# Designs tried in a protein design run: designed miniproteins, single chains, continued (4). Part 11

Each design is a single chain, and the fold is of that chain. pLDDT is the mean over its residues in the fold that is shown.

## One batch from the design tools (miniprotein)

Design m12375
Fold by ESMFold2-Fast:
Structure m12375 (fold): chain A 83 residues (1-83)
Amino acid sequence: LEKEIKELLEKLKELAERTAEAVAAGDWARAAELSEEGAELLDELAELLEKAGADPEFVEGLRRAAEAARARAAELRARAAAA
């Protein structure tokens, strides 16, 4: 479990760096894809922590973060289409 959580956090960090690079390059479509991947990893992290007996409020916070990441992805896709 600790190893799985660490691996997910490392992947989230890598996605954040790649998303920042895509945004800096003006690649809104790529940034949207990466934000969507981040949302999936946040949901996976929430599921692992819930199974481990983590605080339900903390788990819900992660699920809300995933929802926010999906909303961000939709905004980035709209920006790509409008550009």
Scores: mean pLDDT 83

Design m12376
Fold by ESMFold2-Fast:
Structure m12376 (fold): chain A 95 residues (1-95)
Amino acid sequence: GNEEEALKAFNEGNELFNQEKYEEAIEKYNKAIELAPDANFAAEAYFERARAYYLLGKYDEAEKDYQTVLEKFGSQLSEKNRQLAQENLEKLQEA
């Protein structure tokens, strides 16, 4: 179903992110979020998309995704990723 296809896109995005192919990773995270916005991996997809935007210097898009993941999905992030999202959001808001 859509969730299975979304999970595949999310996993492909993570592989591309690890290869530092951030624009291609964002396309895969976009697909994952569009197909399954409320799935268990949606929080991680928003978080990793925010990180990819940040690394590309797309700070407005990164800020929006970090804010979204903290406000809508904060309880579904790992403690470590929640802390990283908060830290990066603070850096973007102070720039």
Scores: mean pLDDT 87

Design m12377
Fold by ESMFold2-Fast:
Formats: structure tokens, sequence, C-alpha cells
Structure m12377 (fold): chain A 55 residues (1-55)
């Protein structure tokens, strides 16, 4: 379904943001920009991505 695909995209963005944040500097701005863009599209999808970042 479209909803399942959106959640999968959110999980992938969360994983990428987590990886970027682990670079301790180089990826930090990119990670925050990705999460902010996701938040503008969907707070629920952004919350899912943040949950992955914090895991």
Amino acid sequence: SMEEKRREKARELGKKAKELLSTNGEGTIEAFEMLEELYKESEEDAALAMKIVDS
C-alpha cells in the first residue's frame, strides 16, 4: 500500500540520518535537513525516523 511505502521511506531516511550523525560533524547538517524536510511532509513519518535515529 502507499502507506506501507511511505513508512518504509521514513525508515530508510531514519537509517541514513543515523549514519550521517555517526560521522560526528560532516553529515550532521545533512541529517537535520533531511529530518526537517520529512517533518514538513509528515510529523508521523518524522517521528518514526527519529525513533530509528535514537535506537
Scores: mean pLDDT 78

Design m12378
Fold by ESMFold2-Fast:
Structure m12378 (fold): chain A 63 residues (1-63)
Amino acid sequence: DAIARELSERFGVPLQTARDVVEGARRHLGADASDQEILDEAGRALAVARATAAAGREAARAA
């Protein structure tokens, strides 16, 4: 909950997207992972996804 909101604010993504990423991080790290570990993992995933999306859009339709 709170972690998803923090990520939404930090990365400027919809809360829905942040929630999905946090859920993925929790599944990967386990429900007992610290808030900091989840936030760091989800944050990295969002940063990578954003970079990949930017590269993908350049190739999209222009291919």
Scores: mean pLDDT 73

Design m12379
Fold by ESMFold2-Fast:
Structure m12379 (fold): chain A 55 residues (1-55)
Amino acid sequence: SPVDQLREQYEKEQAELSKRLAEAEARGDREAVERVVREIDELSRRYQAEIAEAL
């Protein structure tokens, strides 16, 4: 279903961003950490909007 495809895509993108966040934290790169956190927030908002539209 469209909803299942959106969830799968969200999970894949979230996993990649989580990896990048961990790498930035390991380096102590505060600017990169803040940027990735913003991207995670934007991804979550986009996913919620797409799910609402698909239902």
Scores: mean pLDDT 85

Design m12380
Fold by ESMFold2-Fast:
Structure m12380 (fold): chain A 83 residues (1-83)
Amino acid sequence: MVEELLARAEALLEAAVAAVAEAFERAGMRSREEGEAFGRDTALGLRPGKFEPLTEGGRALAEAAEAAGREARALRAEAEALL
């Protein structure tokens, strides 16, 4: 079911981005909007070498966001292959 794979991929990306944004906002580091952009870039694998860990927890969140992004991209590729 293509729609379920796409929905899962989108939910994973959204959750990962939101988690990173909330962590940055709570830490008082960067703006919420900057945290969201950073989370999106991290989840999509666009800036893997440019992440600066703010805390040990921040590093773990970035790693989780990258993993979620990779899973979401794989699910989207599977959905497209079924079309």
Scores: mean pLDDT 62

Design m12381
Fold by ESMFold2-Fast:
Structure m12381 (fold): chain A 57 residues (1-57)
Amino acid sequence: MSKEEIIEKMAKKIIFEGASKEALIEALVNELGLSEEEAKQLVDEALKLAEELKKKM
C-alpha cells in the first residue's frame, strides 16, 4: 500500500468512523511497524485530507 493510499484510508476512518488521532497513530505503529513520528505525520496528512473532503461533501 502506498503512502497516499494509507493517508486516504485514514482520512476515511476519521470522516466515517470518527477515529481519534491517537487510535490511528497506534494502528499505524502496531499494524505497519511505523515509528510514532512517521505515524503522526501520516495522520496529520490524513486530517488535512479529511477536512478538504468534508468541505466538498
Scores: mean pLDDT 79

Design m12382
Fold by ESMFold2-Fast:
Structure m12382 (fold): chain A 76 residues (1-76)
Amino acid sequence: LTPLEKQILVGLSSLPPEEAPTAREIAEGSGLPYSTVSRHVRRLEERGLVERDPRTGRLIATEKGKELARKLLAES
């Protein structure tokens, strides 16, 4: 994972489901271009670490993603 992908995964894993952001909301909150955030989110989805609600676009960490985020927080 890139540093940004780790940051997104840890962030998503710390949020309750009702606060699940869209990729656009992550871009606005981070000051990054939507295209950059969307590309990294897609990589997290490909790895099975994040799921997107097809109706709302809201992003949630999977069980695998939450486990990896916990390990990342323990390492540093």
Scores: mean pLDDT 82

Design m12383
Fold by ESMFold2-Fast:
Structure m12383 (fold): chain A 117 residues (1-117)
Amino acid sequence: MTPEQIRAAADTLEALSKRYEEAAKNPEKRLLDVDGRPLTPEQAEKVARILRIGAEALRKVAERNDPEKAQKILILTGRGILAAAHGPVQVADADGTVKRTIRSADEVVEEIRKLAE
């Protein structure tokens, strides 16, 4: 990834965060999860928060031209969104062995922030 691509990704995450914040405030504008179920206001707010944190982290690593950290931040942001929308997310290796269970978006927030430092 180039620094421009990392900034573009950050801009995309920030724009998406604002859409989920709007959905959390307006039940008529609720967004669907990947299974077609309406997100609760609490789920939409948690998704908005993880997207905003991911966007800020990406901006910091773009300034340092660190594509490896940018990729890790994007992966963690995605896992955090899944945890916020669907509940616990299992991370498995190629053999199907569960290496980690992400129970909430909060579990990845600190990791994203540490990667941005």
Scores: mean pLDDT 76

Design m12384
Fold by ESMFold2-Fast:
Structure m12384 (fold): chain A 60 residues (1-60)
Amino acid sequence: DEKYRELVLKLIALKLRKIGLELELELAKERGASEEEIAELEKELEEIEKEIEELEKELG
């Protein structure tokens, strides 16, 4: 019960962070950010996607 709620809240938080990173990446590209900054944002997005997939598997 409590563990399920904890996982659901964590999943919501990760999905919100993903949306934020996607927007940050678009803004960074639009303002002409460095290749290094863009690569870091893309890497963070990939890591968040993996965490979301793992949590979704745990939730069923």
Scores: mean pLDDT 84

Design m12385
Fold by ESMFold2-Fast:
Structure m12385 (fold): chain A 80 residues (1-80)
Amino acid sequence: SKEEFRKEIDKIVEEGYKRIEELVQKGASETEILKVLMDTGKKIIDLVKKYNASKEEVDYAIQKLQELYARTKKLIEEAK
């Protein structure tokens, strides 16, 4: 269902952000943060394939991933 797909996207994104937050607090490298972003993106792609997601659902996933990237950039800037 569309609702289930969006809930799983939201979960993946929030779990990714939590991991990034922990890494930033521990002073981890940008490479380690990038790896988490890449792993999160891969999970989203796998979910899109699993659900045979519509264009609207893919657009939702892209928006959530873009929001994750923006949140990550802000977090890194605030930690400097």
Scores: mean pLDDT 86

Design m12386
Fold by ESMFold2-Fast:
Structure m12386 (fold): chain A 93 residues (1-93)
Amino acid sequence: ADYLVSGIIYLAAKDYKNAIASFKKAIALNPNDALAYLNLGIAYLNLDDYTNAIAAYKKAIALNPNKLAYSNLAVALKNLGKTADANSYAAKA
């Protein structure tokens, strides 16, 4: 089963819980899947789960630096009141 593709379909449908489950399965099969971590972060961000979104985006960036991951990481950090950290990551977007 292509869990990354299933996760993206659930994200498009705004089914964030099933998207998260699918991306976690994709990561279990390929722990270096930067795109799975990026999309996992997006699903968490849409659920206002900023702590898990930050962790997922940091992992995505470590595997493959991406402007969208930096921008979304900054949004999540700002929502937690971490304004200085948010501004630092936004500058890399």
Scores: mean pLDDT 89

Design m12387
Fold by ESMFold2-Fast:
Structure m12387 (fold): chain A 73 residues (1-73)
Amino acid sequence: SEAEKKKVEELEFRALLHILFGRFDAALEVIEEIGKYDKEKALELAKRLLAEAKRNGDEETIKRVEELIKKLE
């Protein structure tokens, strides 16, 4: 629905802000929420978060994001 699309856009904006500010735990929670409405968009954002977590050496976030990607596929 249009309301679900608007909700996903709002959540995507929030996820991107959390990634930008290095709030990876918060970003992961928002991406998991997006996955309830749009698995393809959640997968796209999860892969972006994975790249940033790898760049920062955040092993715990890498593990959690890889588990989420596996669940979304």
Scores: mean pLDDT 87

Design m12388
Fold by ESMFold2-Fast:
Structure m12388 (fold): chain A 74 residues (1-74)
Amino acid sequence: MKLSQEELLKLAKEIVDYVDEKAKELGFSQSERDRLLQAGVDALLAANKAGLSPEEAFKVAKETVDREAERLKA
């Protein structure tokens, strides 16, 4: 169950929006925001490679962003 290029682009955009919202809420710098984005995108690509559904891949990516945000916040 591999996502199409169009589906990956759509989910990547949603992850960018999620990261931007989270970084703004937590007062993160551009560098910290970029670390959240990298973590989310990497998680999304790994979930796609593992054959997860679009919904599952997006959930894993968001959970990864949240975990990285907590790590950076400390």
Scores: mean pLDDT 81

Design m12389
Fold by ESMFold2-Fast:
Formats: C-alpha cells, structure tokens, sequence
Structure m12389 (fold): chain A 94 residues (1-94)
C-alpha cells in the first residue's frame, strides 16, 4: 500500500539521521548532531500529519528531543522513534 512505502521511507530517513547522530557524537560535532535531530523532527511531524503515528506520541517525542541535552539522549529517543515506525510498518505490511 502507499502507506507501507511511506513508512519505509520514514524508517530509512530515521536510520540516516541515527547514523548522523552517532557520527556527530563520535567526532564531537554538535552541528551534525543538531542537523540530524532536525531531520528526525521533520519525519515525526510528517508521520503525525499523515496519521501514521498518534499525535500525542509524536508531540511527546518532539518535546523529548527538544529537552535532550546530550548526543546519547538524542540517539536513544531517535531509536524509540524508529521502533514506533517499525511497529507501524509491521502492522501495515502484515
């Protein structure tokens, strides 16, 4: 379905952003971490706007990313975002 392809694209985007956060953390590059966070926030908003994830869950993830102070906290939250989209993918593709 179109929603399956859309969610897969979102997971791919989250995975790319996770790599950016990990690379930024490992190289002490805050700009790369922050750019990757902005990309994930865009994907979360898109998932909410397409009705693929719960709006309250999306808003909670956005607030947690805004309040995260370390690269590791940002990575951990983004992994939870990925798990949420993976669960949506599994439900739609079954």
Amino acid sequence: SPDVQRVQSMIDGVDSSLQGMQDGRDNNDIDTVDTSVMHVKGIIRQGRDYGLIDPNQADTYLARLDNATTPQQKIDITQQVRDTFQSVYNQLSS
Scores: mean pLDDT 91

Design m12390
Fold by ESMFold2-Fast:
Structure m12390 (fold): chain A 108 residues (1-108)
Amino acid sequence: MKVTQPAEVKVKPGETATITATASTDNITSVNWFKQKEGEPLELLIYDFSKRAPGVPSRFSGSRQGRTFTLTIENVEKEDEATYYAVVNTPDGSTFGQGTKLTVDDDA
């Protein structure tokens, strides 16, 4: 099983960021999205494809289209700079995407 994400997404503050993950199989039971800042543990943002974890801002949402899963971050803030990981769950186990680094810069 393979999960492919773009290496980097660049956005300006206040824009919408879209981070995608594509699974190599159709046998998907759930997808979770995690945020990781350097030196910090993984923070759960989204579970069961589109459900937001408790305490996560409403700016974060998840969606699914076939084998492609999307994390959408509206009204992006500098605090949102992190690496974002899709974790794709199948009956045979879980696979992490390689992670997408989100950069937030006025020159993006």
Scores: mean pLDDT 87

Design m12391
Fold by ESMFold2-Fast:
Structure m12391 (fold): chain A 118 residues (1-118)
Amino acid sequence: MITLTESGGGTFAEGGSVTLTNKISGDTNLVVEVGWFRQAPGEAKQFVASISMFTGEVSYAPSVAGRFTISYDKEKKTSTLDMKDLKKEDTATYYSYAVSFTVPPEVSWGEGVQVTVV
């Protein structure tokens, strides 16, 4: 079993930048994908970004493409979401996830980190 520990949330100015981090603990040898979802107040949970170690694909939601950058450091077992040119619409709880290559695949979720843009 893996555990995801998120940090970097808070209150930020519109047009500002923030980096969210997810530290993955436990056996990461089977981790094949990491990414982020977000949930704004009154909205459904929305995909933000992912990196697939299985395919090498990096994916972004259209609403964040060109503003957000996802990265993963295998040695540090850390995924980061660099968020720039923040908009008020980026206000949400951000959830990190990791997919383990089991049968069936297991998805692990972080507890969520709040980002508020003022």
Scores: mean pLDDT 84

Design m12392
Fold by ESMFold2-Fast:
Structure m12392 (fold): chain A 116 residues (1-116)
Amino acid sequence: SAAERERLRLRGLAVLLSLTSEDEEKSKILLEVAESEDITEEKLIEALVKAGFSKELAEQLVGLVTNHPDGLSEEELLKLIELLLGINGKPLSEAEKIFKEFKEKHPEHYRALLGE
């Protein structure tokens, strides 16, 4: 269903955020919300704020996923990874490695973010 697709996309964003962070506590918070069967935009925003993101940035990141119901292109997903790496103070040169890891280890989330 559309609601199940949206939940999988929100979980995908949470997983992607955990992969772009080196902070173990932040990654734990993000992975816990990614495992939630009842994930909502509000719950993901709350988890992002708990992980140290501003509310405005959390709303912008969640909105990037929810405002693209047909999914992101691979280029847009790579740009999102670059953005998240920059936010977390990680080198942008890691973007291709994170993209490959996300695609290989989280294929269901990867496909959901691309619109299946």
Scores: mean pLDDT 83

Design m12393
Fold by ESMFold2-Fast:
Structure m12393 (fold): chain A 69 residues (1-69)
Amino acid sequence: MGGGGDTNSAEDHKEEVIRALRQAGAAPELIALVEEELDALIKKNPNSDGAEIGAAVQRAIDRYREEQA
């Protein structure tokens, strides 16, 4: 069945990022934005690498900061 325990997929990176944010007590709104950005990225580019994942997370953080400012 798909992917198993491989840590090189964009989906695995998404799961790790979201888990880390939840564990760190990040705001639900930030977590939702990160999930949204990562889901959109993976939908458009299922071969997204760690740099693309990082850029998507940064976009979510920037959006969150703009909405709070």
Scores: mean pLDDT 76

Design m12394
Fold by ESMFold2-Fast:
Structure m12394 (fold): chain A 70 residues (1-70)
Amino acid sequence: KEAEEAIKEAKEKIKRGEEELKKAMEELRKADEAGDRKGILKAIGEVLRAIGEIFEGELLLEKAKKALEE
């Protein structure tokens, strides 16, 4: 059951990262439209952070699935 909970937690982490990525992409678009270079740099940083969270969640999901299959 621990592997099943790990899968759920990994999926939740991926979902949060995807939502953060959508937010960061929207902020990037708004900053670009406004010509706000400082806002663009901040939004890029948030995009990279969100991608990192998604990647970590995907690695956790793979590990949990392998444990469940073996």
Scores: mean pLDDT 82

Design m12395
Fold by ESMFold2-Fast:
Structure m12395 (fold): chain A 62 residues (1-62)
Amino acid sequence: MEKLEEAEEHLREAERAFEEGDLETATEHIRKAGELLEPLSGPRVEELRERLRELADRLARA
């Protein structure tokens, strides 16, 4: 549970940094969230992975 919450916090921080144009900070938080989600599974984890992938794709196109 704690790791999932931490991953969600990193994802929110990545989204905020991306909105602010801080692509370096966004990339770092995306990386941390992904690492935290790797050993986890479940519907909520899959939702976070989908959001992470979408944000990463947007960052790659920026």
Scores: mean pLDDT 81

Design m12396
Fold by ESMFold2-Fast:
Structure m12396 (fold): chain A 57 residues (1-57)
Amino acid sequence: AMAERLAQELAEKAREKVKELIDSGILKMTPEEEKKFIESAEKAGYNGGLEVAALRA
């Protein structure tokens, strides 16, 4: 439960940051590339959160 929660929070933050960079024009992407990049960032954040939770035991 706690690991899931932390993973979810990091996934949301990763998505928010990527969206912010796209909206500010720092990243220029097609809508398809944007969707793929957001999905990848979200998965990386989720997995990172699970890893951090596991290390904290």
Scores: mean pLDDT 73

Design m12397
Fold by ESMFold2-Fast:
Structure m12397 (fold): chain A 67 residues (1-67)
Amino acid sequence: ASPAELRAAVEHGLELIKEGAIEAGVPEEEAERLRERGLARFEAGVPSTEVLVEAGEEYRRLLEETK
């Protein structure tokens, strides 16, 4: 995949995680921080797969906090 395709995939994945978190009752501000942190990690050179795994782990943590 091109660098642009990888970035688009990361942005899309992080947006879906953010939307899922908000729908599950996570505050919008915290969900946006998760998205921003993931994007910053990708911009810092972390592989796209690792960024999405880390975001998924943080999403799981936030869901546990909201239950």
Scores: mean pLDDT 81

Design m12398
Fold by ESMFold2-Fast:
Structure m12398 (fold): chain A 55 residues (1-55)
Amino acid sequence: SLTSYYTVREEEEGKKISDVLKRRFGDLADEVLKLNNLSEDYILKKGDKIKIPGL
């Protein structure tokens, strides 16, 4: 599978995933949440690996 991963950075720890994804990936944020089966309310932890579609 041609899947890239984004690794959550230390400065993003404790932030809501949807806010970080919208800032970094814009309109892809909803697709990223769906691909990872994560709630928009998920609180990020340093080192979390998030699957990114189309990269």
Scores: mean pLDDT 80

Design m12399
Fold by ESMFold2-Fast:
Structure m12399 (fold): chain A 58 residues (1-58)
Amino acid sequence: SEAEFQRRLEAARLASELLDPESAAAVEKAMRTQTVDEVLALIDRLDPAAAREIRAAL
């Protein structure tokens, strides 16, 4: 849906801004095969503070 597409784009944008380059690369790779919620769970493991900010923005 449009809402899911926008949520995915916003999550990807914020991950690239808030995460270190190595974590951002892992998230970009996960985005190719996983759902937004699965990617958010990955971010939570890599950087819980960034995950909290991204979830609040979505």
Scores: mean pLDDT 82

Design m12400
Fold by ESMFold2-Fast:
Structure m12400 (fold): chain A 86 residues (1-86)
Amino acid sequence: MEKAKERREEAKKLEEEAKELFKEAEEALKKGDEEKAKELYKKAVELLKEAALLVAEEAAKELGVSEEEVRKRIEEQAEAWLKRIE
């Protein structure tokens, strides 16, 4: 139980950090700094992916699906977001 709680807390920290990076990326775009915005966006997506992967096993148990399916969907979602900025 303790390890699962710690993983959820770590995931929340990564999600909050990702949210701040998305916000910074939006601000950079408004200033015309496309390169900085892309770098911040990529970093945010990577953090969000790491957060989701930390809780993938628990999410799979809650949904009654395989952990492999959850991990695959997380990876596909991250790739889709990154492709949109290229």
Scores: mean pLDDT 79

Design m12401
Fold by ESMFold2-Fast:
Structure m12401 (fold): chain A 65 residues (1-65)
Amino acid sequence: SDEEIVKEIEKNPKSAVAYYKLGDLYYENGDIEKAIEYYQKAIETSDPDSEVYKRAKKRIEELKK
């Protein structure tokens, strides 16, 4: 289940990409608040020039409108 996947990634997050994937999973499940939280963590753990940073930032901008 999606909840089981989320728990697996949460238990072993190792990168900005992992946080970004968690954001996507929560977004797909309709949990916008948690999606924003994990996209924010992806931003905080990545370089501003990285693809994951740019994608996470754009996703937060879209979800806060």
Scores: mean pLDDT 77

Design m12402
Fold by ESMFold2-Fast:
Structure m12402 (fold): chain A 99 residues (1-99)
Amino acid sequence: EEAEELLERAEELIEKAEEIIEKGGDPKEALRLLEEAIELIEEAIRLTEDPELLERAKELLERIIENGLKLLKREDLSKEEILRAIGLLLRAIGLLLDL
């Protein structure tokens, strides 16, 4: 699978998660989408040395961080969902530091 295609799929998942978060929807579904998106971004980073694709990956990771922080501001998260959001943020930050 090509890095560009993986990043396109990750962006679609992030957009769906953003819509759920903005509408006050299910935080578990938003977390699932963001977790799937970060897996695709991580794979894309492994497949490419293209600076333009790596910059796109960085932008998508920053969007994941923004949305993870928005989720953590919600009062309706379970303890498990809080830990998942923290794990997502740490993973995204780790990938950004490697870029």
Scores: mean pLDDT 89

Design m12403
Fold by ESMFold2-Fast:
Parts: structure tokens; sequence; C-alpha cells
Structure m12403 (fold): chain A 65 residues (1-65)
């Protein structure tokens, strides 16, 4: 779980969209700081709202269920 989430976040950090990259950095930081699954999900939902067609953000949100 954590390793899969981290791998997706590393991929999102290389996304061409700067908003997606910023969201990935914040979520990864929260994950490393021990944020709850619910808080990470809220952050991922915010990122997806800004980039609704991003498939990796959708996959991240699915993993956070």
Amino acid sequence: MREEIKELLERLKTDPDPIVRAAAHEILKALEEGASLEELKRMAEGGLKAAPDNELLKELLKLLE
C-alpha cells in the first residue's frame, strides 16, 4: 500500500501540469509526516478537482479507499 502510493506520487511529481506536481509534493510530504488515510484522500480529491482528467490521480484516489 504505502510503496504503491509513494510510486504513484513520484510519477505525479514528473507530470507536465504544475498543479498536479504541486499536489503530488504536498501529498507525499503529508504521507511522510504520518497523515491519516482520510487526510491523504482529501488532498488527492483536491488535486483531482484541479486536474479531473489525470488518470494517475484517479488511481491514487482508488488506492486511498
Scores: mean pLDDT 79

Design m12404
Fold by ESMFold2-Fast:
Structure m12404 (fold): chain A 95 residues (1-95)
Amino acid sequence: MEKVLKEIEEELKRVTEKAFTLSSDEALSLTSRTLFDLDGKIVRNNLSIEDEIKALEGLLKMLEELVKRYPDNKDLQEQLDLIKDQLENLKKKLE
């Protein structure tokens, strides 16, 4: 699972760099596609809760940077809030 997590982290970094060259709407579209692909990888590779948390923390960091770049894009802020809530729920399952 560590190898899959590293591949996800590298993909998120590449997607983030690309998103910063796009308009806010194009960045939102790219982020939505990335979320769909990430969910598929989590399910297909049967990631542990701990590894799922790490993957989502990477996605959270990407969304925080996009929200800073596009502060008026409410859809990006809603995606950020959704991922924060998902992370809190996953962390509660570990305790």
Scores: mean pLDDT 78

Design m12405
Fold by ESMFold2-Fast:
Structure m12405 (fold): chain A 60 residues (1-60)
Amino acid sequence: MKKDKIDDMIVKGGQEKDLKKKYEIFLKTLKEAEKIKADESFIKKIQDVIESIKKKIEEE
């Protein structure tokens, strides 16, 4: 099920300690959420997480 797959990806991303891998997981999660026409609030939350991770990578 596509929604269960997205939930699994979020859990994986949350547990990932490597910032670059975490970034890649959440980028894939965002694309899958957009494909299933997820709520704008849900997409926004994923985008905010991606932006936060990106800033942390840029500061290292």
Scores: mean pLDDT 77

Design m12406
Fold by ESMFold2-Fast:
Structure m12406 (fold): chain A 58 residues (1-58)
Amino acid sequence: GAADAERNVAAAEAAARAGDGAAAKVSYQETLKLGDEEAARRAGEYAREAGRRAGLPV
């Protein structure tokens, strides 16, 4: 549901702030399973940011 999507977006944001690209990608994948396109887009942006900070290709 929407609450689960928002929790995963928040987790992706926290991972991005920490530079944890792997954790951010996991949270993004969980938002994709929930079917919330807007939440998936936001989490995906944080995953890309975290990946760039960690030096990982995104």
Scores: mean pLDDT 76

Design m12408
Fold by ESMFold2-Fast:
Structure m12408 (fold): chain A 87 residues (1-87)
Amino acid sequence: SLPSESELLDAVADILLGVAYSVAKVNGKKISKEMAEKIAETALKLADLGDFESARRIVEGMKELLPYADEEAKKILEQAIKEIESR
């Protein structure tokens, strides 16, 4: 059968986190605003679908990216972390 929306979003989040972490290692503190937004949107969509286990796993990945985020990306990631952790 076709993957569920939650399964697809979880897979997309894993890819985005992996790419972001690789970019962070090369560029140091240079996770882009666009990358942060895509990761945050995916985590929030999982939370909206009730997949809090996957959403919280992505929150841990976002926390690992915070030292590598620029000021704008950091604000986006911190906002998404707070929103998911408050649910």
Scores: mean pLDDT 82

Design m12409
Fold by ESMFold2-Fast:
Structure m12409 (fold): chain A 100 residues (1-100)
Amino acid sequence: MVEVSISPKELKVKEGEEAKIISNGKNSGSKPVKILVNAYDKETGELVGLNSIEVEPGKSGKVELILKNLKAGKEYLVISKGYENGELVSEDESIVKVEK
């Protein structure tokens, strides 16, 4: 079993700045787990970024997602999902808000 946690839970950036989101995951189980972090335009549902890592049994992992070319007035939903044997076992989310 993996427990995922995104930091920060809310990030406010200006247009033209990069947004950096980190998902941590601790694998307390006996099987390898995958952590997948996806970022979506909240209005359109368009995928704008993704990153992933595999975490060995008894280890912790970190996925860093950097979002570029963000547009003022938009919000982006970042979702971290932990998978064991292809099954979703843990989820966390964050929001990126972009101002002028």
Scores: mean pLDDT 86

Design m12410
Fold by ESMFold2-Fast:
Structure m12410 (fold): chain A 76 residues (1-76)
Amino acid sequence: MVEEKAKEAAELAREAARAFAEGDFEKAEELDKRAIELIEEAKRELGDEAAMKVLEAAVAASRAEAPAVEAALAAA
């Protein structure tokens, strides 16, 4: 179901952005990989429109954490 995949990808992207902001780059990479896998799975199972919705949800979640990521990079 597109909505479930979109929600899961958004949660993974949000956690990845937070992990990156906290300096846990390995965890951030693993979470981003899982989000990408969900987008690819949505494209394979449900088509390009579904994949776009999952991607948009993940990007929106990541963007919401952007100020924390930018602050962490500036502090490094």
Scores: mean pLDDT 75

